# Ledger of designs, part 90: designed miniproteins, single chains, continued (4)

Each design is a single chain, and the fold is of that chain. pLDDT is the mean over its residues in the fold that is shown.

## One batch from the design tools (miniprotein)

Design m15311
Fold by ESMFold2-Fast:
Structure m15311 (fold): chain A 63 residues (1-63)
Amino acid sequence: MDALEYLSKGAQALAEGNYDEAIKYFEKAIELDPENKFAWRLLSEAYEGKGDKEKAEEYRKKA
């Protein structure tokens, strides 16, 4: 599995409102490609959806 596959699965989970699932997939994508700013942005969006504003802001700054 590559980072793009994890991003795709995370984006699907995010669209379905499965924020914890989305976070897990985006974390795996970042583990494989930590310089992918798009992955950090999606992780931030997942935390915003979950209501964790502090983590959302922290990860947005990494994007």
Scores: mean pLDDT 82

Design m15312
Fold by ESMFold2-Fast:
Structure m15312 (fold): chain A 86 residues (1-86)
Amino acid sequence: LEARIDEVIDEVRALAERELNPTAAAMVGALLDALRAAIRARDVGTLRGLRESLRTLAEMYEESHPELARLLRELAELVDEYIAEL
């Protein structure tokens, strides 16, 4: 599961860097870095908050960047699975 999360994080980062302006891409990158840190720390409270941020971000990008939105939703679902295994 952690390996799958890492894979999707890298896909989201690459797509954000390609499709978004540098400021938005940096903000997405910071969210992904926070997610990796929370996974290492097994910080369930932070993971729940980041999961909701991922879902909100996916909804915001649904119309303009549908592939990015899809990957963000997939990542949120994987985080839910990770929390359930803790």
Scores: mean pLDDT 82

Design m15313
Fold by ESMFold2-Fast:
Structure m15313 (fold): chain A 66 residues (1-66)
Amino acid sequence: PETVLDLDVVVQLERDGELIPLREVRLTDVPAEDLGTVLRNLIEEAAREAGVPPEQIVLVVTEARP
């Protein structure tokens, strides 16, 4: 499909109004329609690794430029 995305994702933890960077991940060939599912899986994974509720995970998602 023509609508695929390469994404740079910064995974951050929100604590006391501050954003703490946990990791950066590059996602390649993400179908636009699957974006929500892919991001939700990243949030769930990061929350488990950090031991926090998913609501405390903030993703900064930017389209990776060629």
Scores: mean pLDDT 79

Design m15314
Fold by ESMFold2-Fast:
Structure m15314 (fold): chain A 60 residues (1-60)
Amino acid sequence: MLSELEKRVIAGDEEAIAELREQSRRAAEGIGRVLGLDEESTQRLADMLYDIELEVLSRA
């Protein structure tokens, strides 16, 4: 099931899209800290997580 935030992202809500991007960034920071990734790798992971989430939502 999609969350309320995910439904708003599908509807094109710019504030919801910004919130999703921020959540992906925070998730990447957490993962990067656990795995000992450098700043550049952590930033790349954040972008990748956001792109994957957005692609999944576009198919829902």
Scores: mean pLDDT 76

Design m15316
Fold by ESMFold2-Fast:
Structure m15316 (fold): chain A 74 residues (1-74)
Amino acid sequence: MSQEDLEAEALLVAGAFYLSLAKRETDKEVQIELLKKAIELFEQAREVSTDPRLRQLAEEGIEEAKKLLEEVEK
């Protein structure tokens, strides 16, 4: 595994962690902040990743977080 892919994996784990926190959060404003942070981390993972699979996982994370963000902002 390259250093870039190791960094991408760490960012994916961090993004997933924030997404998980957002899903259990009851305060709407805090939930929105956590979702935005998850999106930022997944976008960074996508940018750093040289592995197509890691990039795909990051894109899936971005899509899930953005969908939940749209639902919460209603």
Scores: mean pLDDT 85

Design m15317
Fold by ESMFold2-Fast:
Structure m15317 (fold): chain A 98 residues (1-98)
Amino acid sequence: KSLEEKIEIIKESFTYLASLYNPEVAKVILEFAEKLAEILKNGAENKWSREELLAEVKKLIKETGAKLLDLGVPISEVILIAIQAHGAALDAIDHLEA
């Protein structure tokens, strides 16, 4: 699949996840998906290294996790979202470097 198709699948998956939460939490999850897409696109355009891309993704996951905790999302759910986000990002990053 192309990078564009992978980004689309990531966005669709996080849209589904967002639908399981209240509107305030949903907004944070959707903003995360858009920012992740921007990191992947910018990385492709600027030929970022895997290390640079992973650093930006990890920063975004940390920032998003803090926002979710502030909105009362249980830490166990924040951890699961972080694992899912990291896995999706790795698949997309490996596509850029392959």
Scores: mean pLDDT 80

Design m15318
Fold by ESMFold2-Fast:
Structure m15318 (fold): chain A 117 residues (1-117)
Amino acid sequence: MEAEIRAVARGRLTGAPGPLDLAVGHTGGATLRGLAAMFRAAGADELAARFEAAAGWPLEEQEALIREFLDRLTAAMRALLAEEGRDEEVRLRLRFEPSPEAAVAAAEELEAELRAE
């Protein structure tokens, strides 16, 4: 899992150009299953299995898993930047929303707020 989180962090740093800030909305089990499918497509099978299993958990435990993942992702991104002699700041924000539509809107709002700062 740590190696998979590091691979996801590398993909984020080398992917689409933009700030090293992330914003995420969450809708519960459907969102966790969607993330699991995305992780499997990226070859992160252990991470995918953990998120798929969590789709049936109580909401508080789902939120805790996502917060833990974002903390680990942030740490991995910072470690990779340090290894490359880069000093860019990494920030992650998370907002939990009750529906997929609200989660998309929340993610767009959080990205706009991060760009405004």
Scores: mean pLDDT 68

Design m15319
Fold by ESMFold2-Fast:
Structure m15319 (fold): chain A 90 residues (1-90)
Amino acid sequence: EVEELAELAARTLLLHAEALEDVSPELAELYREAAERMLKAKTVEELEALEKELFEKAKPLIEKHAEELTAHQKAHHQEFLEKTAELEKL
């Protein structure tokens, strides 16, 4: 169902937007706007078109902030590794 796919896509984009807020508010806003547009999509074709449009618009911003995004991703990965190691010691 299109509604279910749209909701899943929107939720995924909103989670990414939240993670990106500290690195690039501009990129986070782009993801939130895309999520709102996806929720209004009536067909699978519209969802696919919106996803492609988001990717094209996000790509130059991601490239511009690549160093900062990589640092942010490493910090989150390290937190997961630390928590996993602590659980394994139990």
Scores: mean pLDDT 71

Design m15320
Fold by ESMFold2-Fast:
Structure m15320 (fold): chain A 68 residues (1-68)
Amino acid sequence: MDEVLEEAVRLAEKALGIRLTEEGRERLKRQLEARWDTFKDREDLYLEAIRLAARLAREEPERVLAAE
């Protein structure tokens, strides 16, 4: 599970062209972990990771985005 969550986080960073802080990555992993049983497949997981990462970057950029 954890390794797959880390891959989803890295994929979201790459897809959005952003760098998450350690706090940002941890928050994203926790949100995905809480929803783990709701994902239909890996594609569903990855799309949700991208969506949640974009939301975190928009709502709390000072905490979750590394310096540009």
Scores: mean pLDDT 78

Design m15321
Fold by ESMFold2-Fast:
Structure m15321 (fold): chain A 55 residues (1-55)
Amino acid sequence: MPSVAELEAELRRLIAEAERRGVPARTIAGAKQALASRDPVVLLAAIRDLREALA
């Protein structure tokens, strides 16, 4: 299992990519909220959701 810091870094990377790709603001806002939680389960769910949005 990745550390919380590794999950935060990956989620920040995906948020930046989502903003570049024009992913809807609501999806990006949800990801930023997940990032603020520092909860590994919430971070993993947000990473999965952004990866699906970018697919």
Scores: mean pLDDT 81

Design m15322
Fold by ESMFold2-Fast:
Structure m15322 (fold): chain A 86 residues (1-86)
Amino acid sequence: SMLPKITPELAREIARAAAEGLSPEEVTQRLKEKGLIPEDVRVVGLSVIENKETGEKFLLAVLEDKEGNVAIYDLTSYAPEEVAKI
């Protein structure tokens, strides 16, 4: 399966789950329950990067399909308000 395109809805749900302290496995389950990712895709990593001088935060998500294809998504531009709350 091809990895999904990032939408603002998908990015907001990932950022919200990260702010709640959920693991990549828990985020994957929530996204599947909401129909936001295919069954053959999972979140395998989440990274929050903070600019120590400005306090600005960035959220990277790593997604993998069942074939082992991996993509790294910068979610910050899709959900900047939710990323700032992490």
Scores: mean pLDDT 84

Design m15323
Fold by ESMFold2-Fast:
Structure m15323 (fold): chain A 80 residues (1-80)
Amino acid sequence: SSEEEFKKRLKELYEKLIEAILNGDLEKALEYVEEIVELVRENPEVSEEQKEEFERQAEEFKKLLLEDPEGVRELILKGL
């Protein structure tokens, strides 16, 4: 199903994002955040309000990643 395909792609992108953060690859981490945002935007089953909120959260996450990449890494290592 389209929903199963979406979830599989989203999981793969999140795994790549986590790996990039853990490896200190900030440029790749930011690219994966953008790819995740695009994937969510392309899903017609996600409401416009949910897309806007997700994009807002993604922008805040990118800001944190740029300002405190080690802090973000530590949160991931703690499973938070």
Scores: mean pLDDT 84

Design m15324
Fold by ESMFold2-Fast:
Structure m15324 (fold): chain A 70 residues (1-70)
Amino acid sequence: ADEYRRKGREYYEQGKYEEAAEYLEKAASLEPDPVIAALAYHEAARMYEKAGKLEKAKEAREKALQLISG
């Protein structure tokens, strides 16, 4: 079930960074491992930055930190 990560990659290849980030966030939200989920949120944050969505990038980083901070 790599559907959301595959879609994120497809949008990234098309330069649609905001849509890529949204799919990476969906993949992260479905990931039961908090470390892997945090990495996916960091990846989404980088895509939001490329899209110029700095506030969404900050929110995605905060979600990643919450998952690895206990």
Scores: mean pLDDT 81

Design m15325
Fold by ESMFold2-Fast:
Structure m15325 (fold): chain A 75 residues (1-75)
Amino acid sequence: SLKEEAERAREEAEEERREVEELVKEGEERVEEAKKKGEEEAKKVRREYTLEVASESVELIGYVATYVAYERALK
């Protein structure tokens, strides 16, 4: 049913949001750890996780848009 799809889309959007938040937290921890090896290593790690966050953020936008579309259709 459309209600079940809306609930699933909401859960998917919430899960993706948590994944982005966790990725940022883990990325910052990786950068701090990499600073012990030097500034260039820290810059490398920051660049890598920033790309990961950007990719997940695009996916999050897609999940949120899907959820909003279902919510709007049910109203």
Scores: mean pLDDT 80

Design m15326
Fold by ESMFold2-Fast:
Structure m15326 (fold): chain A 64 residues (1-64)
Amino acid sequence: SKEEKLKEIEERLEKLDKELEELRKKIEENKDDKEKRRELILEESALTAERMLLFVEKKELEKS
């Protein structure tokens, strides 16, 4: 159902928000390590893209 899909998206968004928060802390902790920082930023970019796609899907489901 629509409600089940929305709940699944919301649960994934909550997990992504926690992962992004932890990644951002790691990026800040590794500010002087260019190589490590680059790897963490690429991971943050991937999770941020996933989060944006889930928000779009959530908005479209809410319209239905």
Scores: mean pLDDT 84

Design m15327
Fold by ESMFold2-Fast:
Structure m15327 (fold): chain A 62 residues (1-62)
Amino acid sequence: SNREKLREQLKELRELLKNSKTVAQKTGVAIRAIGLSLEAEKLGDKESAEEAEKLAKEAAKK
């Protein structure tokens, strides 16, 4: 995936988190965000990797 596609996936995942109501839904967002962070690191996109990591932490909050 290219960097633009990754950033669009991050935006979509951020919106999904806003609409997530259950622990299972939020856990799903956290897992996907971790995956995007790893993919961003492979692409050398440190900014997107950091944004994805922050999103994962937000999704994992109690």
Scores: mean pLDDT 82

Design m15328
Fold by ESMFold2-Fast:
Structure m15328 (fold): chain A 86 residues (1-86)
Amino acid sequence: MEEEELRRTLDEIAAELQKALGPDAKVTVRLERDADGRLVARISFDPATARKLGADPELQAKFMEVLREAAERLRERYPDIRVPEA
């Protein structure tokens, strides 16, 4: 796969998640290899972003919707990348 296109896709997903959570949100999407050598997409938050998400059920629902859509898009474009369920 093209490194540039994959990176762009991950950056787009991170931007969409940040947009859903607000301008102060810090979301990182990265690729890690599991024990079987497979690429796994991981999403992480800073503690402040995690607390904000946990305190607002409406924001949580909206975030989960965006996350599901992003996960499906990533699986379709890069079927060899494992995406944890959202």
Scores: mean pLDDT 73

Design m15329
Fold by ESMFold2-Fast:
Structure m15329 (fold): chain A 110 residues (1-110)
Amino acid sequence: SRDLVLILLLVATVNSELDIALRTYDNKELVHRNIDAALALMEKIIELVKKIDEEKAKELEKIFEKYKEIHDKIKKTTDPNEIKALIEEMIKLQEEAAKIVKETVKKEEE
């Protein structure tokens, strides 16, 4: 139960970090800071989910690899509109990740 609450809190925090990155898309330093925080939190979510459901953890690991690919693209561009579009892609992947986490938590709350 404690791990389930922690996982949900971490997911909410990733959502917050990506929302801040989106609102500050014209400030590359803040974007990178908030994306780095989101990536660190996603690693912790995957670690916790792996203890509960290894298959769901593998699905999250695939999303995490896509996050890293998008972050690398953000590092290579100076166009704020391109950065904004890339952050919006991360947010859509985070919606997918949150759905996987919610399904995992729902099975354990049964």
Scores: mean pLDDT 87

Design m15330
Fold by ESMFold2-Fast:
Structure m15330 (fold): chain A 62 residues (1-62)
Amino acid sequence: SLEAAREVLEIAKELDPSLTDEDIEEILELYKQGKTTEAIEKLVELVGEEAFVKAMEEYLKK
């Protein structure tokens, strides 16, 4: 869901503070357009695979 995507992005920002609010908005816009693969690829490019996996794990614990 869009709410889940937003929460994962907020966790990713906590793990990598170089991720900007503008980056989050752009990734959410891709997700809203159904471009889920592009949204994930962009997040991984910005924070790296390890931080992406950790953000997903943190989200799933909630």
Scores: mean pLDDT 82

Design m15331
Fold by ESMFold2-Fast:
Structure m15331 (fold): chain A 64 residues (1-64)
Amino acid sequence: KEAADKAIEAAKSGNTEEAARYLMEAGDQAGNPVKAVAGMLLAASGDFEGAIRIAEDIKKELEK
């Protein structure tokens, strides 16, 4: 869940590289790497709102 929180913060700051890194880490921890890749691609394309939404969904999966 720390990786998901860091992904959200990186996306809010517009830091594509950190958002991608933490999204992949959080997705691996949640067992959903496909969702993490989708979030990473959104961040890479400048869609930080979309990347934040994906990171929040992954965080919810980690809290179950």
Scores: mean pLDDT 78

Design m15332
Fold by ESMFold2-Fast:
Structure m15332 (fold): chain A 58 residues (1-58)
Amino acid sequence: MKKKFEESKEKLKKNFDKDFADDIVDALEAMERAIDRIETKSREEIERYNRELKERAA
């Protein structure tokens, strides 16, 4: 896990400028965290939305 992250950084550095690669890695990590959070909250909201629809149908 940590090793894979480090390897990805090194790969990016080989093809891109180190500073640029580091920024991309940081942005990707932030995006991954945001996506995970959005997925979790979206599933919860969808479940609530569906529950509300069922209650109205009942």
Scores: mean pLDDT 72

Design m15333
Fold by ESMFold2-Fast:
Structure m15333 (fold): chain A 99 residues (1-99)
Amino acid sequence: MTAEEARERAEKLIDEAKQHMLNGDDEGAVKAIREAALAMARAIGTYYRQGKVDEAVELAEEGAKRFEDLASIATGPARKAAQEAVDLLRAMAEELRKA
């Protein structure tokens, strides 16, 4: 999977998470959020391995904001999953800035 494909996958999974939330499917929403976060992490890691450190940091920060927005409209387990995604991506951005 290219970094671009991983980003597109993450965006589709965020949209799927929103649909699950609208339907009251907390389990589906949590799974979609976690898969979206992993897709973002994969894209970030791919940029970093290509020596594109600035792009990796930028994507991690933008990804964190997207999951913050998702958390703001989410409740219960979906909100917790979105907050965990924010924490993951912010931690990645911090570590990449040090490297």
Scores: mean pLDDT 85

Design m15334
Fold by ESMFold2-Fast:
Structure m15334 (fold): chain A 63 residues (1-63)
Amino acid sequence: SPEAEVEAEVAELEARLATLSLGEAARLIVERLAEWEARYDPALYARAAARLEGLLRALLAAE
């Protein structure tokens, strides 16, 4: 399902973010958000972006 695809991409991104520097993570996030906005409908994009915002806040708190 489209929701399952979003969850899979968010999980993959979360795993990658855990191994990157803050600068590398920020670049990857910006790139993926732009890609998702182009590919997903607004509801799926909002879901993916909200999940990613939570991950970014956690990453910033750790550094």
Scores: mean pLDDT 78

Design m15335
Fold by ESMFold2-Fast:
Structure m15335 (fold): chain A 64 residues (1-64)
Amino acid sequence: AAEREAERQKLLRLIGRILSLIGEIIDLERELKKEKDEKKKEELKKKIEELEKEIKKLMEELRK
């Protein structure tokens, strides 16, 4: 019982972090669509790439 609950809580925390990062990417993509400065667009693209990399790490942990 307790062991199952601990695993469930771990999975829920991982899922919550992934969803939060997805939300940040969506917000950054909206900002990127509105941005007219090429340098700022490049910075936004880099931030999105960093968040995508973090999601990949969390998804790998979720599969274990």
Scores: mean pLDDT 81

Design m15336
Fold by ESMFold2-Fast:
Structure m15336 (fold): chain A 75 residues (1-75)
Amino acid sequence: SDVERAKEHLKEAKKALEQGDYERALEHLLEAASHAASAGNLEAVEHAGKAIDALEQGDYEEALKHIKEALKALE
């Protein structure tokens, strides 16, 4: 399902971010946002988007926070 795919991509984004692989984190966040949108979960889309913005600004703590909030929105 789109919910399950969004969750898996968010988990992979978190793992990549923790490993310092920011390019891979971005790729997984974009996929997560796409699947969250397909699932109609606007809260998860908003948090995935904020995680992308934070990652692009080099704010890895804020990016991680928003990944966690996106995961919570998909519960």
Scores: mean pLDDT 89

Design m15337
Fold by ESMFold2-Fast:
Structure m15337 (fold): chain A 61 residues (1-61)
Amino acid sequence: SAEDAAKRGVVYAGEGRLEEAEREYLRALQLDPDYEEARRNLIKLLEENGRLEEAARVREL
């Protein structure tokens, strides 16, 4: 489910496994495009890692 994917993303992010976290947040948004928590967490991950243009694209989805 989108919720389960988002939860896995949070776990990976906490472990510093940013590539895996990003993939799980994207999976959550693929399953539920309106899943605001996954979208916010992905934007935060991208912005905290200097990926500002990618974060801006996620905001426009």
Scores: mean pLDDT 85

Design m15338
Fold by ESMFold2-Fast:
Structure m15338 (fold): chain A 68 residues (1-68)
Amino acid sequence: MKREEAEKIARDAAELAVRLVKSGKLTPEQARELAIGLVEQRLKDLGMEELIDYAVELAKREFDRLLA
């Protein structure tokens, strides 16, 4: 289902962003913006623009959860 695919993209982006913070490559603010950008671009490329707002919100929540 499109929603499950969007959720996976959001979680994968958040996990990558958290790894970049923990490795010292990005600040939390930079990593959050990277995760948002990756989700937006990936969903746009897949023709799932209607899910961008949903997946971005999920990625933000997952990033905050994993970084806490």
Scores: mean pLDDT 85

Design m15339
Fold by ESMFold2-Fast:
Structure m15339 (fold): chain A 70 residues (1-70)
Amino acid sequence: MIEERARRALELALEAVRAEAAGDLETARALGEEAAELLREIAATGTEEAREALAEVFREVRAEAERLLA
């Protein structure tokens, strides 16, 4: 469950970053909000698995943002 939510959150967050890089701020906001909701659900479990999944999502999103938005 956590892994599936983390993968979906990552997909949405990466799409949001790409939309922002393309200048589509409305799409970026909508996708970012969906990703944030999933990330909040993962964080709410309070498990080590959730912490590791969140760290991986944040690492991947940061790398893509640095590549496209720097």
Scores: mean pLDDT 83

Design m15340
Fold by ESMFold2-Fast:
Structure m15340 (fold): chain A 65 residues (1-65)
Amino acid sequence: SEAAARVAQMEANLDQGLADAVAAGYITPEEAARVREVSRPDIEKAAQTGDSSVLRGLPLRPTPA
């Protein structure tokens, strides 16, 4: 389904951003796992409504120092 495809894409983008943040030392792997869990309802809502504003504040990609 379209919503499932959007969720998968958003989760992949979040996972990449969190992996980059962990590699850069900004957050721990445990913090990354927590962010992923608390972000899931917002990702599902964004995928269903098309409103990406609910994803603001998530570390989708860390800016290089």
Scores: mean pLDDT 69

Design m15341
Fold by ESMFold2-Fast:
Structure m15341 (fold): chain A 74 residues (1-74)
Amino acid sequence: MIDPETLEKAAEALADMFVEGLFSEEDIERLARYDASRPPVVLPGASPVAIELGRTFAELLHRAAKRALEKRKE
């Protein structure tokens, strides 16, 4: 029913809400330093879907945190 792009935008908006409303400035800085090039943490028995979902959410928070820091510097 929901387009994948619409769902992705909704998830991005949710991440922005968490960063703007729930996270402290220190948390935002920490999220903005997330290095996607680092090897992913592989948990024994974790499904590929669960790992991918976790990575997607981490990337959304990272991007939202970077946007929040840019707004504060401008």
Scores: mean pLDDT 67

Design m15342
Fold by ESMFold2-Fast:
Structure m15342 (fold): chain A 55 residues (1-55)
Amino acid sequence: GSMEKERIRKNIEEAIEYGEKNKDLTVALVALKEAEKIGDEESIKRAKEVIEKLK
């Protein structure tokens, strides 16, 4: 349902923030993969931005 999708999206957002704060490329890459699975374009874009900064 929509509540389940919102929960997953929030977890992805938290993983993106964790990866950025801790410079954890592995977490950022996992967050990108999960964002791509749910098709959330904003989360995909943000995860890619964090990954580019950490390269």
Scores: mean pLDDT 83

Design m15344
Fold by ESMFold2-Fast:
Order: sequence, then structure tokens, then C-alpha cells
Structure m15344 (fold): chain A 64 residues (1-64)
Amino acid sequence: RPSRREIAETTKEFFGAPHLSDREALELALHVVEYNPELAEELARRLGVSVEELRETLRRYVEE
């Protein structure tokens, strides 16, 4: 499973948003996973996980 930092860093690189905090990057990634299936698949591919595994992991990290 990708770490909180790995997801945050990958999301910042993917969207060209280095100014986001790690929490803001995780919230952006969760929004993408819920509302943009094409970008969700690409982001999950970069992290080496399924979209569903990424969604579950992001929900845990955003709530904790």
C-alpha cells in the first residue's frame, strides 16, 4: 500500500500543485477518485494500486 507521503507527493506532481499541503493533496486525490474515473485510473496506475484500493487508503488517511 502506498504511504500517505507517497500519495501526497504523487498527487502534487500529477496536478502540478507543489504549493498544496500533504492533507490538501490527499483531499484532492480523494475528490478525483470519487468524481473523475479517468484521472483516478491514471493516478492509481502511477501509485501501482487499483482505484478501489486507492479510495480505501485515501479515506483512512483523510479521516486520520
Scores: mean pLDDT 83

Design m15345
Fold by ESMFold2-Fast:
Structure m15345 (fold): chain A 86 residues (1-86)
Amino acid sequence: AAARAEQEALIRALEEAIEKVEEMIRKAKEKLREAEERGAPEEEIEKLRRSIRDLERSLEVLREMLAAVRAGRSREEVLEALRERA
């Protein structure tokens, strides 16, 4: 019971974190578009592009963590882990 509740809470927390990072990416892309439209200096544009890349990397990590939490609770992985201890 406790392990299932903890897994569900972790999945929910990761899904919320993913939604927040996706929102940050949308806002950063909007700022980049506005900067490009007004002819902002290349340094400012590159800084915005770098921020977007960093956020996209964080999103990839969060999605991988969510997949691992879901996969790490699979029957197949539990059986494989038990075989390594035998």
Scores: mean pLDDT 76

Design m15346
Fold by ESMFold2-Fast:
Formats: structure tokens, sequence, C-alpha cells
Structure m15346 (fold): chain A 84 residues (1-84)
């Protein structure tokens, strides 16, 4: 799926230390998860939201830039809303 593609690209970007690119892909993955939820594809939406949370937590652990950490925290909040 498009959401899974964005998750894969975000994971690759994190491995390269490119947190800005990773955050853009995770933001796209959350947009795709919201579309899937609206379509009744709840399991797919929750799976993507769960992976976004895991990768956002990894960014928070590895990043030193306060702006990067803030954006990752915003993604945690958005993913958490989908998982609630």
Amino acid sequence: SEGERHIEEARRAIEEGDFGTALKHLEEAIREAKKLEQQGKTKEALDIASEVMDLALRIIREATDPEVIRRAQELLEEAGKLLS
C-alpha cells in the first residue's frame, strides 16, 4: 500500500540520518492511514499508525535537533489518536 511505501522510505531515511525526509514520509503515512480508516480498512490503518509511532519514537531517541523532536512528538500524538 501507499502507507507501507512511506513507512519503508521513512525507515531508510532514518538509517541515513535524514530525519527531515523521514518525518515527511511519516506525515504522508498518517494521511494514508486516515483515508484507510474512512474506507473501513481499520486493521490496515492501525498497522500503519503503529509503525509511525515506532519510527517517531526512534527519531526522538536518535535526534538532537529540537524542531525534529517536536515534529516527531506531533506524529506520536496523531498516530495515538488513530489507535484510540
Scores: mean pLDDT 87

Design m15347
Fold by ESMFold2-Fast:
Order: C-alpha cells, then structure tokens, then sequence
Structure m15347 (fold): chain A 76 residues (1-76)
C-alpha cells in the first residue's frame, strides 16, 4: 500500500535526524519500524535500504543495536 511506503519514508527521515543528533537507539528503532512497514507493503528494495541504514547506525550504537538489526533482517 502506498500509505505504508509513505510512513516508512517518513520514519527513515526521522531516523536520519536522530542519528545526526547521536541518538543511535532511536534511529535504529525507527529504521526497523520502517523496514517492517516496507515488508508489509511488499517493497523488498525499501526493506533492504532501511536495514542497510540501520546496520550503519548500529555500528556506532554498539553490540545490542547490531543484534537487534541482525534479528530483524533474519525475520524479514
């Protein structure tokens, strides 16, 4: 659904802002939510994009955030 894609893109924009401010936990949470919405919409390219961004942010956030992203990737 287009509305799910629009929401996912909004969450990715908010995640970028949170990451720029050093709030890596919020950024990863928003990117995971965006990936889930993209999955529900059937948009695999957007799922992969959101998860790649989450992986990059998690590198700065530490092992717990890296594990959350890994688990989400295995689920989606």
Amino acid sequence: ALALIEEALELMAEAGKAAKEGDYETAVRLLIEAARLAHEAGNRSLVEEALRHAEKVAEKGGPELRERVRETREEL
Scores: mean pLDDT 88

